Designed miniproteins, single chains, continued (2). Designs and how they scored, part 54

Each design is a single chain, and the fold is of that chain. pLDDT is the mean over its residues in the fold that is shown.

## One batch from the design tools (miniprotein)

Design m5852
Fold by ESMFold2-Fast:
Structure m5852 (fold): chain A 59 residues (1-59)
Amino acid sequence: MAVLSPEAKRALAANYEAGGFTDEVLAQLISAQTGQEVTAEQAKEIIERGKAGGGAVEL
């Protein structure tokens, strides 16, 4: 499984909260960073888990 670094997911979460990304764009960015296809719903879950838990998140 591919993993997002803590720095990458914090940056994504901050931009997502600011309204800089749609759910679809968030999914594309995570897919590009991890090399896996990620759905918009899964991308949101990854970001929420990242904000709550810190550390790296597996897909």
Scores: mean pLDDT 66

Design m5853
Fold by ESMFold2-Fast:
Structure m5853 (fold): chain A 61 residues (1-61)
Amino acid sequence: SMREQAIEEGKRRLEEEAKKRGLEVVATASVVRDGVVTVGALAEDPKTGTKETLVERIPLP
């Protein structure tokens, strides 16, 4: 479905962003509301253990 594809795309974007920052994705969650898919990720710096939250929003057609 378009919803599933949007969630997958959001996760892909978050994984690429984390990789660029030297972070590893440790958890993801997604929610769909008002025609928008919001995907969140908790990412960790493996060298320091510092955690950061990343978010992507993808509007559904």
Scores: mean pLDDT 84

Design m5854
Fold by ESMFold2-Fast:
Structure m5854 (fold): chain A 108 residues (1-108)
Amino acid sequence: KPEYNEKTALEHFEKFEADPSDLLPLYEAAIELSYATSLTKEQVEKLITRQIGKNLREVGEYLLTLSPKAIRVSFKNTPLILKPLLSFPLIEALRPQLDEATVAKLEA
């Protein structure tokens, strides 16, 4: 079974920070975080919030082009024990900084 590697997760977040329009590194980091059985929901939320907060506008603009169905499908085949937590913190981390229309689209 895959073992969580914090360095690998951080490297994926760094790639996302370099190009926020490319969400592939963000999803790769989420997959890596799914192997971290020792992380609490609060710790996962803090980690995602910190990384996304730096690039919130670019992430928000890109997410407006994605359907929630496309986001859900990207997690469907991952061994994500934390799948609900990783999906929920992403939406909730964006909520305070996005307008009402953007929030509605992300939750649709």
Scores: mean pLDDT 51

Design m5855
Fold by ESMFold2-Fast:
Structure m5855 (fold): chain A 78 residues (1-78)
Amino acid sequence: MKEIEEFAREMAKELEQNNVSKSDLAEAVARRVKGKEGFELAEETLSMPSVFEAVKLVIEKLQKEEAKKYVEEAIERA
């Protein structure tokens, strides 16, 4: 769990430094994860109280490498 928290904190910092919002991250999730599961994860991401918790949710549902791709895509589209 601590490894996931550390990774999430680092990713959240990058998102904040690039002025990427939770909605940008949720959009990136929706684009990469197709179907009902992608939509549900994107909605949950939007409902999180902070960027850090949104990133943590994505990591908990997916592998770290997959979560990193969503973060990078959100930054790229910001």
Scores: mean pLDDT 73

Design m5856
Fold by ESMFold2-Fast:
Structure m5856 (fold): chain A 88 residues (1-88)
Amino acid sequence: MEYADLEVELPTLTLPDGSTELEPLEEVLGREKALKFLTAALANDKYGDAREGLKNMTEEEKKEFEKKAEELLEERRRRTEEVRRELE
């Protein structure tokens, strides 16, 4: 799996009032690319550079980050649905 061309920032921003803006990553990118993006963002957060971090990451850490990315994707999907319901 290549991560070098993925955006490394989390697409959810926390606003000063405590609210967050959501991006529909799964809808825009598809599930596989969204998972790669979130995995790269988690690696960047820990190592300061997603490319170097992912190269030096252990297999155990990589599996943990991929699992966290999947959990984050599911939570973002759920939150996006909540926001849509509020707007309807």
Scores: mean pLDDT 58

Design m5857
Fold by ESMFold2-Fast:
Structure m5857 (fold): chain A 72 residues (1-72)
Amino acid sequence: SPILEDTLRLFLLLSIESEVFVAERMQPVNPALSAQMAQRAIADARELGARFPQDQARLDALIDRARQIQAA
């Protein structure tokens, strides 16, 4: 069902965005844990992009944010 697919896609996108947000907030408190969380967010975003290539641009932006956490 297109409605169920769109709902699942939105839920997964919001989940990855939340992972990146928490990693960004964790960086000044625990940089090592923040870097691990960022790595998991990158992995999750790559898996979602493989399944939903139409969301690749939004997922690439989230991957870029997560990579910035790892580089800091």
Scores: mean pLDDT 85

Design m5858
Fold by ESMFold2-Fast:
Formats: structure tokens, C-alpha cells, sequence
Structure m5858 (fold): chain A 62 residues (1-62)
């Protein structure tokens, strides 16, 4: 849904533009976690929340 799609787009952008390898790796991990939750039948809000955690972790790393 729209919230998970927005989180995936932000994580993909951060993975491609991240200033450090650590930030890029964490953004990719977050992207895969969002996709996994959606594949397992998770809600848009649950998947988006996982994406937001991934973005926060990646931003903190670099």
C-alpha cells in the first residue's frame, strides 16, 4: 500500500546515495525487511513502520 511503497522508495534512495557503506547496508536491510513483511501478509502500516525503523538506523550510521 502507499505507506509501505513510500518507505521502500525512501530506503532505495538512501541505499543508492548513502554517504557510508554502513548506512547503505542498513538501508538495504530495511528494504528487505519491508518486502518480507508484505510477502508474509503484513499490513501497509506494519511494513511502513519497519521501513521507518530501517531509515532511522541507516541515518544514525552515517
Amino acid sequence: GPAAEAALAALRRLAETAPTPAASTLAKVGYHEVQRLLAEGGSDEEAARAGERGLAAARKAG
Scores: mean pLDDT 87

Design m5859
Fold by ESMFold2-Fast:
Structure m5859 (fold): chain A 74 residues (1-74)
Amino acid sequence: MLSAEEQVLAETRARLAELVAAVRANPDTPEDEVFRRLMAILMDALRRLSDPALIAEVVALVTEAAREIRAILA
């Protein structure tokens, strides 16, 4: 079974995948709106996590999602 914090990581992966998919479906979405949503996902996850390893993994996932979004919008 996943711990509560591992569940936050799983939720964060799902939310990031949905955001990237939404940007791919509509690349005309304003960049500031997209990155505001990305920051909301990051801040929600960081608020719910205390494990440094899981925090580092969430930061890496958000960084990769930001990179993918940047490539789509370029």
Scores: mean pLDDT 83

Design m5860
Fold by ESMFold2-Fast:
Structure m5860 (fold): chain A 62 residues (1-62)
Amino acid sequence: DVYLRVARALRELLARGVPPEMAIAGVSATYGVPEEAARAGLDALRAGASVEEAAEVIRRVS
C-alpha cells in the first residue's frame, strides 16, 4: 500500500530531524502522492497519530 509506505517514510524522516518541507517534497516525488496529501499525513504524525492513522489521512486527501 503506497499510503502506508508514505506514512512510514514521513515518520522516518521526522525521527531523523529532516525539515518538514523537505520531507513532504521528497516523499511526494518518490511515491507520486500530492504534496497536500503528504502534508496532511505529516501534520497527523506531528499531532501524535499512528503510522496507520496517517496513512488513512494521506489516502483521503489524495
Scores: mean pLDDT 87

Design m5861
Fold by ESMFold2-Fast:
Structure m5861 (fold): chain A 64 residues (1-64)
Amino acid sequence: SHMQVAQQIISLYQQLVDESGSPDATLEKLQAIREQIAQLISQHPEGYAIAKKQLPILPDSFLT
């Protein structure tokens, strides 16, 4: 469902934020999370629209 996709996007974004603040963060891990989010947004734009309403600070792009 669109709501489930929205929750996945928000969850992955929270993971990205947590990892970016971690002393053990790696560029490869951050890139992998960003690519997962970008793929979900590309495949499920309706889910992204819901996620953006729930979390307005979500970036408009995760590939650039």
Scores: mean pLDDT 80

Design m5862
Fold by ESMFold2-Fast:
Structure m5862 (fold): chain A 122 residues (1-122)
Amino acid sequence: SHMEEILELMRKMETSELSPEELLEILREIVERFRKLLEEKASTSTLVDAAHLLMRAVLYFSDRVELSEEQKELLKELFEKYAELVRAYVEKASDEEIREIARELLELAEKFLELLEEQLNS
């Protein structure tokens, strides 16, 4: 399952001595798995669990690289959107509303990855 693959990627990220390039590839794979969960209409509980793992991966990466001011602002937006997702889920918002917030979180995560990739390849 995509969740099992995300968990395996998280374990590899946290337990291996990886280069910034290798960490970025793992983060990209986690983001792609999150996208597939949305496309395959995973349950809202699965989306919240996957979002938690995604944010943990983003935080792990961010603690190990120097972020630009633009990347730091986008990281704040990611955490705010994740908090919005968790709140909507806890407050029992509609399935459609929770999925829309999760899509917005995915878009922010993809933008964050693009900025990191540009920095690394410059």
Scores: mean pLDDT 87

Design m5863
Fold by ESMFold2-Fast:
Structure m5863 (fold): chain A 95 residues (1-95)
Amino acid sequence: MTPRRGDRVFGGEVKIKEVGPNIWEVEGEAFTQDGTRLRIRGYAYYDPAAKELTGTAEATDEDGSRRRLVGRMKVLDDETAEVKDGVLFDEDDFR
């Protein structure tokens, strides 16, 4: 099923840690266009064509509502990355 509804995610800093061969654990925060703060936790891989981390994560707002995030992150150093672009979609729309 193609996600129909998605809020764009901009900015935010995440901690990154390699937990397997090119498998990176990601945790931190990101913000929607409306300024809503999201806590993100998930996994990413380094995409050498884009020179960025690409991954999927659970995004949780302050009310505890959970959505799926697919996005890209720019590596800043060995432990941190910046969320560059992401799209949120509801789990119900992704079957």
Scores: mean pLDDT 74

Design m5864
Fold by ESMFold2-Fast:
Structure m5864 (fold): chain A 90 residues (1-90)
Amino acid sequence: SKEEHKEELKKYLESLGEEVKKNAEYIKKNTALDEFSSMIAAAFALKNKISVEELIKAFKDESELLDKFIEILVMVEQSAPLEEILEKLR
């Protein structure tokens, strides 16, 4: 199910440690993203080796990084295979 799929992704995101959790809290406070989407954004920033401040700026500037992030959110909403989503976040 979509809920089961999101729970597996959430467990992976939680396994990335306290830095990703703190970064997700910062993203949530400074964007319109919910808690889960903020966790995905934190992992996305880590994979792309950018700061959360740079990520938020890229989102405001509607850069190519925003398009790539939206692609991941669409994959999650469409219940794309977990491994394909993880490839975008690892």
Scores: mean pLDDT 82

Design m5865
Fold by ESMFold2-Fast:
Parts: structure tokens; sequence; C-alpha cells
Structure m5865 (fold): chain A 86 residues (1-86)
């Protein structure tokens, strides 16, 4: 999958997280998986994803926001809004 395709998948799940709070955790985790792959696959991918699965919803959203900021500003803005709605 290309970096652009990874970013597109992350944006789709970020929008789903914003639109459906009942599945927020699942969608944020999926977006985080794509954002990690789009950021730098050489650094701690499995550890980051494992940590996100074990974390609170707030911490997972915060991780998604921080990763998104470095990859795509639009996805970062979506997760900022998700965090405000928590």
Amino acid sequence: MSRQQLISQARQYAQLALSDPSRLRDYALRATQYLVDASDPSYNRDQIIRGARSSSVRDTVGLSYNLARSVDSDIGDIFRQVGRDL
C-alpha cells in the first residue's frame, strides 16, 4: 500500500471515530495502525500498537492526534475534535 493510500485509510477511520462515538476506540485504533505505517515503519510499530490497545480511549486518541500531526494536518484536526468531544 502506498503512503497516500495509508493516509486515506487513516482519514476514513478518523472520520468514522468522529461520526460514531459508540465505536470510537475501534476506529481510533485502526486509524493509529495506518498512521504508524505512514509515519516511519522502522520505529517500534508493534510496541506502539500494543500500547494503544492496552491504553485508555483518551490516551489512544492522544496518540492518534500526535501521529496524525506529523503525517497529515487534516487527520490531526479530526482527532483534535474527537478529543474535545470526549
Scores: mean pLDDT 77

Design m5866
Fold by ESMFold2-Fast:
Structure m5866 (fold): chain A 68 residues (1-68)
Amino acid sequence: SLQELVNKYEGVAEAKVTQIGDDKVEVHLTFKPDLPDPVKKQSVQQIQEELKELGYSEVTVYVDGKQQ
């Protein structure tokens, strides 16, 4: 599942993935505490790229409710 795919990225504690259109997906992430910001940013970028490679042209990522 998309949710399982996202959960495998470094430092992700929880992930919810919702398809909101034919090629649109929202990802809501909670990272593990004490992760450096560069690590969080890298994981967000990797998640966006992976989902785009799967055919989602619009990927919106939220970390703790804030759009990235």
Scores: mean pLDDT 81

Design m5867
Fold by ESMFold2-Fast:
Structure m5867 (fold): chain A 95 residues (1-95)
Amino acid sequence: ALAALEAELEELVRKAKEAKIAAGVYDLATPEEKIQASLAKFKEAGFDRFVMVGVSDIEDPEVAERAARALREGLRRVLAGEAKEVVVRIERPAP
């Protein structure tokens, strides 16, 4: 259920913050320069590991659910020590 996914994500994000892992969803229309600046700030604050999910249409519930699932999977992998950095792109198919 979506509610169960959201509850699991909230707990994983909390654990990630305690472990100094930066995690977030961003708009793919955001300039790369702004994304890199945000990552640099997290790294300066001691966040050497991150999970970033880029989306082309965050207002689409299907895209939002895919982003949540990708964030959950990325957080699990980084918390388990399987990856230091996870970057996922979720794009809506062109019409």
Scores: mean pLDDT 77

Design m5868
Fold by ESMFold2-Fast:
Structure m5868 (fold): chain A 72 residues (1-72)
Amino acid sequence: SALDEAARVGEVGRASPSMTPDQVTLAEAMALLRSLGDFDKAEYLQQLYKEDPQKGGKEGAKEKEKILEELK
């Protein structure tokens, strides 16, 4: 469910005791994507975080920038 997925975003941040700014940006990008109803992209970013948190953070930063452009 969307509620369950939102809870997972918060827990992902807590799973890393030294969360990087890139990882925080990833979590924010995922939350923005879900608020827009783009759950497929949110899941893609979450999968990148599972494989490589550093790479996922950078990809999240790019997605966040594009989403904010669309929201203007």
Scores: mean pLDDT 66

Design m5869
Fold by ESMFold2-Fast:
Structure m5869 (fold): chain A 83 residues (1-83)
Amino acid sequence: SRDDVITAIIYLLRAINYIRQGDNDQAIQYLQQARRYAIQAGSSQSTIDYIQQAIDYTRQGDNDQAISYIRQAIDGLTQQLNQ
């Protein structure tokens, strides 16, 4: 649903904020919720894969790569909202 897409975007934005605060453990929890809502929304496999890459890079402490993949996932979700 549209609400699931919006919820996924909110979790992704919150994950960026946690990464910037140095709280990667909380960021991973928010990214996992974002991935769940993206799947429920029927998002593309590429968008879901971007969220998974963000989780993996956050676990590795590569915060710049993690944020880059989060932004790519947000772009995919916003395109989904626009049709």
Scores: mean pLDDT 92

Design m5870
Fold by ESMFold2-Fast:
Structure m5870 (fold): chain A 65 residues (1-65)
Amino acid sequence: MHMKLEVGDIVKFIVEEDGKKVEKIGKVIEVGKDSVKVAYQEKTGDKSESKIVEVPKSNIVEVIR
């Protein structure tokens, strides 16, 4: 799939957690050749923490903006 990815894009992406594919939404903070770094919020109890994950470009489902 062809899509233009740039820093600041809001994207829907897939990660594997406990052997299951999970869909998340986050902001692109770095674009590499084959992967992007995405910052997203993870809720732990009553607080949301910022997490950063490196995701293959093939795991980006949609650019929401």
Scores: mean pLDDT 75

Design m5871
Fold by ESMFold2-Fast:
Structure m5871 (fold): chain A 60 residues (1-60)
Amino acid sequence: SPVAEAIGSAIRAAGGNAKPEDVEPTPQGARDAALKYAKTEDGAIQGAFVGELAAREFGA
């Protein structure tokens, strides 16, 4: 999925270790990947928000 691919690339660019293939093409997979990116509480909130946006995209 383009959304999962974008999330995986963003996580790697930010120094995370998630890859596009680590992001399941499901709403829950997107949320999990976003949370794995988080390094701080602010990052966790940001990750949860991105995960919700990706979940909406997969759910639509």
Scores: mean pLDDT 56

Design m5872
Fold by ESMFold2-Fast:
Structure m5872 (fold): chain A 79 residues (1-79)
Amino acid sequence: SALDDALATLESKADAVLAYAEERRLSRAQVDAVLAALRAEADSLASTLSPEDAAAFRARAAELFAGLEARLDAIVAAA
């Protein structure tokens, strides 16, 4: 479904961001910049969905971002 495709795209991009941050030991400023870019992309994906699917996508994206931010904060703290 369009919802499943959008979620898979966002999850794949979040995984890539996390791997890149771990490999490159990103700073707080770099992490904030990549998170802002990923959030903008998530908003764009949501805009392509029906209102019902967009609501479900946004709820799932919020959970994903909360987890991603916690993991990125740990990487920054360890650097």
Scores: mean pLDDT 87

Design m5873
Fold by ESMFold2-Fast:
Structure m5873 (fold): chain A 69 residues (1-69)
Amino acid sequence: MLEELKQQLIEATRNGDLEKAKEYVQQLVEAGATAEEFYELADELEESTRPVAQEVAKLLREIAKELEK
């Protein structure tokens, strides 16, 4: 489940679908993804220069920081 959601997030980001990517980020939070997992996903997405990938990576880092509290 968690791995499937991560794959769907990467695919949505690759397709430039920011709204769908945000939905998968929310589902990952609901499924109990850890701060470390969000940082790892952000690092992967930051390898892309595309605007959607950069926005999703920033969102993931913001959520990871909140989860660390």
Scores: mean pLDDT 81

Design m5874
Fold by ESMFold2-Fast:
Structure m5874 (fold): chain A 87 residues (1-87)
Amino acid sequence: AEETVEAANEAAKKAIKGGGEENAVKSTGAAVSAIGAGAAAYLGLGEDAKISGKSAYEAAKSAGAGEEGIKGAKEAYKKAEEFYEKV
């Protein structure tokens, strides 16, 4: 279970690294999508989804993805928090 959350986070990190400068924005989008999918997969593990979303958000900021990408990542993190409250 936690393994899949880590896999989603790892996929996000790989997307950021694999994109290089030109793909930094696209890499951030992929990171947001990966975290969203991870959170959805873990309906019963809202707290782990929150932690994963936070990590992806931090990674997006570190990559210098730009304002829209960072905002998207933050939004995914907020949704993960909502899952924790609804479980």
Scores: mean pLDDT 55

Design m5875
Fold by ESMFold2-Fast:
Structure m5875 (fold): chain A 90 residues (1-90)
Amino acid sequence: ELEEIEKLFKKYSKGKDYLDIEGFIELLNDEFPELFGDLDPNDKDDVEYVRGIIKTYLKENNIELENEDKLDFEAFKKVYLKIKEDVKNS
């Protein structure tokens, strides 16, 4: 589980030490296509929608980020696991 999450983070961060919103949307398109496959990283409304999801999960897990558009590995891991849990239970 942890190794798979680390692999996803490295793949979608594209060599950065953080995952940006565009990379996160690409991850959601690929990993959860039935729920998020229609999201466009170049669409302002879709970017704001995903930002809202991230903010909600960060708040629920008591995580503060300097920039909510830049998820470090710990923040990404918690957000990803929550989305995966919600998708499984939907």
Scores: mean pLDDT 77

Design m5876
Fold by ESMFold2-Fast:
Structure m5876 (fold): chain A 76 residues (1-76)
Amino acid sequence: SLNVSDEEAEATGLLTSAVIRGSPDEVIREYARKLGLDPDAVLAGDEDEILAMLDRRSPDLGRLFRLGLRGVRESR
């Protein structure tokens, strides 16, 4: 089990997809806010920086981000 809410787990997956697909800035900002991250830092960050922000907030969110990156890449 994860030490995060179902909403935070879903938001992490959606943020991962939005970042990889180059979604509009406001979409990325919305998911970052749901995760308690600085939206501007997430928008300016690369995958490693976003992973570090998520891992610092919760190791479980960092794990979900890594799994989400794999899932988005496998959907191509």
Scores: mean pLDDT 77

Design m5877
Fold by ESMFold2-Fast:
Structure m5877 (fold): chain A 86 residues (1-86)
Amino acid sequence: SVEEKQKKFIEAYLAEPPDFDTIQKLYDELLATSLKALYETLKEAAKLAREKIIERQKPTPEQLAEIERIEAEQLKELEAYLKSLE
């Protein structure tokens, strides 16, 4: 199911180190299934990854701001792409 693919993607994304093979495979499968499902999955994965980075590496305020900026830019591009396909 889509929900199982989303869950596995998040698990692979949060693995240490990230399971890039599984991430790539599930990215393609989610994209083929639903742009909305891919977008929501990426948004949740990014949020959880940020929390993990804060907990593990205790980044400086500057590093955290840069991570948040890159993440926000990627999500905006995906949202714009999704809207273009409505």
Scores: mean pLDDT 75

Design m5878
Fold by ESMFold2-Fast:
Structure m5878 (fold): chain A 69 residues (1-69)
Amino acid sequence: MTIEEEADAVLAAMTAEYGKSPEEVARLIAEGNKEDLSDEEALEFLRHSARVAAISKPGGQEGARALAA
């Protein structure tokens, strides 16, 4: 699984947990951070955060092994 695929999975999980669209979740995060971001910028920020979460969280034994270096 690529980082982009893992980021998409994280984003989908967030959407499912909050019962909101990714766009709405991105807006709430931007407001929480006191950032005056456009819808596009807020969504890109959310996608970036999801990628960081995917990188920080091992996807499996292979991912855990790579991060243990």
Scores: mean pLDDT 64

Design m5879
Fold by ESMFold2-Fast:
Structure m5879 (fold): chain A 87 residues (1-87)
Amino acid sequence: SEFEKVVKEALEIAIETAKEKKDEELLKRLEAAKKEIEELLKKKEYEEALEILKQILNLLKNLFPEKEDAIKRMEELIKEAEKLLKE
């Protein structure tokens, strides 16, 4: 449950960033990724959900490197998710 909360929080940061940048194509891609992550979480495929989230982070770092606060927060949440998965 805590893992799911952290993953969803990181995903919402990515979606909010796409909305702020008015990137409609990215927003559609992130909404599709959100549905895929939610299905993986229902199946308890946590490592697969985390891998998609890491791919989203890399995409944001490449497209919007100026969104340093959003990127840093998302990196911190991904690190917390990795810690929760290990325990």
Scores: mean pLDDT 87

Design m5880
Fold by ESMFold2-Fast:
Structure m5880 (fold): chain A 86 residues (1-86)
Amino acid sequence: HMTADQLLARMRDLLAQFKAETDPAKQVSLLREMIDLAIELVRIDPSKAPQARRILMEMLKASTDRRSILLAVGGILRVIGEELDS
């Protein structure tokens, strides 16, 4: 099982991969993995929710296609939901 710090490090790696990726389908796959990790991070350590939201905001800023934009927005809202449920 990953620790909160390991999840956060993996999320930073995924953000770098996302920014380098040019294939929209692969960007969507990376973003889905990021959202799953962000939710897990907040469930393990709710105090990391601001960091998870910041990383998802960076993905939103790097998103150019409609699908990635909508997924990033949805991911941010899901993280807020998990934080409120914690």
Scores: mean pLDDT 85

Design m5881
Fold by ESMFold2-Fast:
Structure m5881 (fold): chain A 68 residues (1-68)
Amino acid sequence: AQAAYERGLRLFAEGRLEEARAAFEEAIRQDPTFARAWHHLGLVLEGLGEREEAARAFARAQELDPSL
């Protein structure tokens, strides 16, 4: 999960949003409780214009870690 998450962070920083999405989704498949991966997936989905999916990802992140 951590390696996929770190790959997602690099891709997100580079503006490679679809590739970042895939990497964060991989991290979540490996660890569905990975709150930071859900949060960053939300940010990527916002960048892609997928507002409803972004809201769900943020809600899941908040549920898993209220400090996010």
Scores: mean pLDDT 86

Design m5882
Fold by ESMFold2-Fast:
Structure m5882 (fold): chain A 76 residues (1-76)
Amino acid sequence: MPQALVTARFDSPEAARRGAEVLAGMPGVVSVGLSSDGTTVYVLVEREAADEVARAAAGMPGVTSVEVEDVPELVP
């Protein structure tokens, strides 16, 4: 099934941790990871859920940027 990566950057590790907890509970979320500095949240989602997850992330306290990229299903 096609997937997307939602990358949400926060202005503090505390905001990122709270964001990760909320996003992990959303429908269509496959996995959630944090960057080594704790300020960036990586959310692997089903493609159909990507826009909703990105909108949710963009509305979170302390968010500075949100990006969505399609994860290629094929490695030719």
Scores: mean pLDDT 80

Design m5883
Fold by ESMFold2-Fast:
Structure m5883 (fold): chain A 58 residues (1-58)
Amino acid sequence: MIIKESVEVGDNVVELIIDTETKKATITLKNKKTGEVLAEKVVPADVGRALLERLKEL
């Protein structure tokens, strides 16, 4: 199962994609106006789930 969430942070968007089959989460930071990918990080799915809980508090 793939879980996708995104949150706007200033001029950027943080996109979180959690893949439960591979047990990995991808965190992507991109510019809202240009769509340019500024940073991408792959973390364990458990870390991604913890970040998802924090995003829900915003």
Scores: mean pLDDT 78

Design m5884
Fold by ESMFold2-Fast:
Structure m5884 (fold): chain A 82 residues (1-82)
Amino acid sequence: SLVSYAIKLVESAIKAIEEGDLNTAISLVESAIEVLREMPKTPTVEQALRYLEEAKKAAEEGNGEEAIRYLQKARDLLRTLL
């Protein structure tokens, strides 16, 4: 499902940040955002999109800890849709 794919992208982005690869993490977050844009616009999906956009901004600013925090929030919301 699109939800399962988005969760895998988010988990991969977290791992990339933990490994010090912010550029790969940003690319994975952008892919997750595009997947969510193909999903129905429910409040949960829109909130997950906001968390992914905040995570991308934090990663672009070099703030890996804040990026992981937002990615975890997005992941947890998306898991409620499984």
Scores: mean pLDDT 91

Design m5885
Fold by ESMFold2-Fast:
Structure m5885 (fold): chain A 101 residues (1-101)
Amino acid sequence: SKNEELIEEIERLYREALAKARAGELTEADIDEIGKRVSELISKFEGVPVKTYVTINLLHVGAQTSLLLAARSKNPEVREQLIAGAEQDAENLIRLLREAS
């Protein structure tokens, strides 16, 4: 379905972002670009209940914020906790999109 193709692209973008974040290679410019692309993909979803759509957008904002704070953190333990939080938000976002599709 159209929704499944959108989900696969969102999953790919977050997988790439998380891999780069863990490698210490994810820049603020990369986060902005990925965030913009994922927001555009989320906006193309059809048939998602309004409350689920709000939750998905909040999870996306949460994941992006955690990645940004991780990129700015000089503490490796704090960085890994923030990356793990971003991964959890991204996984929850993808699950909700699949359940709503």
Scores: mean pLDDT 89

Design m5886
Fold by ESMFold2-Fast:
Structure m5886 (fold): chain A 94 residues (1-94)
Amino acid sequence: MSLEEVLLKDAEEALKKKDVLGVRINEQMAGKLPEEMRKKLEELLANPDEAIAAIKVPYPITPEELLRKIVTSDDPFVAIVDAAIELRKLDPSL
């Protein structure tokens, strides 16, 4: 239960980081990112609640397996998930 509060705070801080990264990704990927992927990125930026909900999903998965799933996904919300994983390692008892 207390772990959910820590994850919520993680997601909020990751959202702020995504705000800054969103501009950079848009600039770097302007000519290389497929149009369909660019639209998905824009939709994720408009609906951050859905990305946060995905992060808070509790499941018995090792950090290694989670990372494997993340690296196979070319989505910008990966930064949010990474932030949540990092903080989770700092306070595993929460």
Scores: mean pLDDT 46

Design m5887
Fold by ESMFold2-Fast:
Structure m5887 (fold): chain A 68 residues (1-68)
Amino acid sequence: SEADALLATLSPEERHLLRLLLGGVRAGASEQEIRDALATLLAAHPEFPAAVAERILAVVRAELRRLQ
């Protein structure tokens, strides 16, 4: 899956955050709740490379589109 492929490229910290976000999506969180969580996490983690943040956003958006 896209999530599994992306997880292989992430640091343990980045991988943990992506898993939390995907857990929210799979638990039925609304698109707005996930978007707010993403914005909060990215603002709290300025150490994340922009390219990794963009890939996390792309995977979460794809999962939201697939599930909702």
Scores: mean pLDDT 71

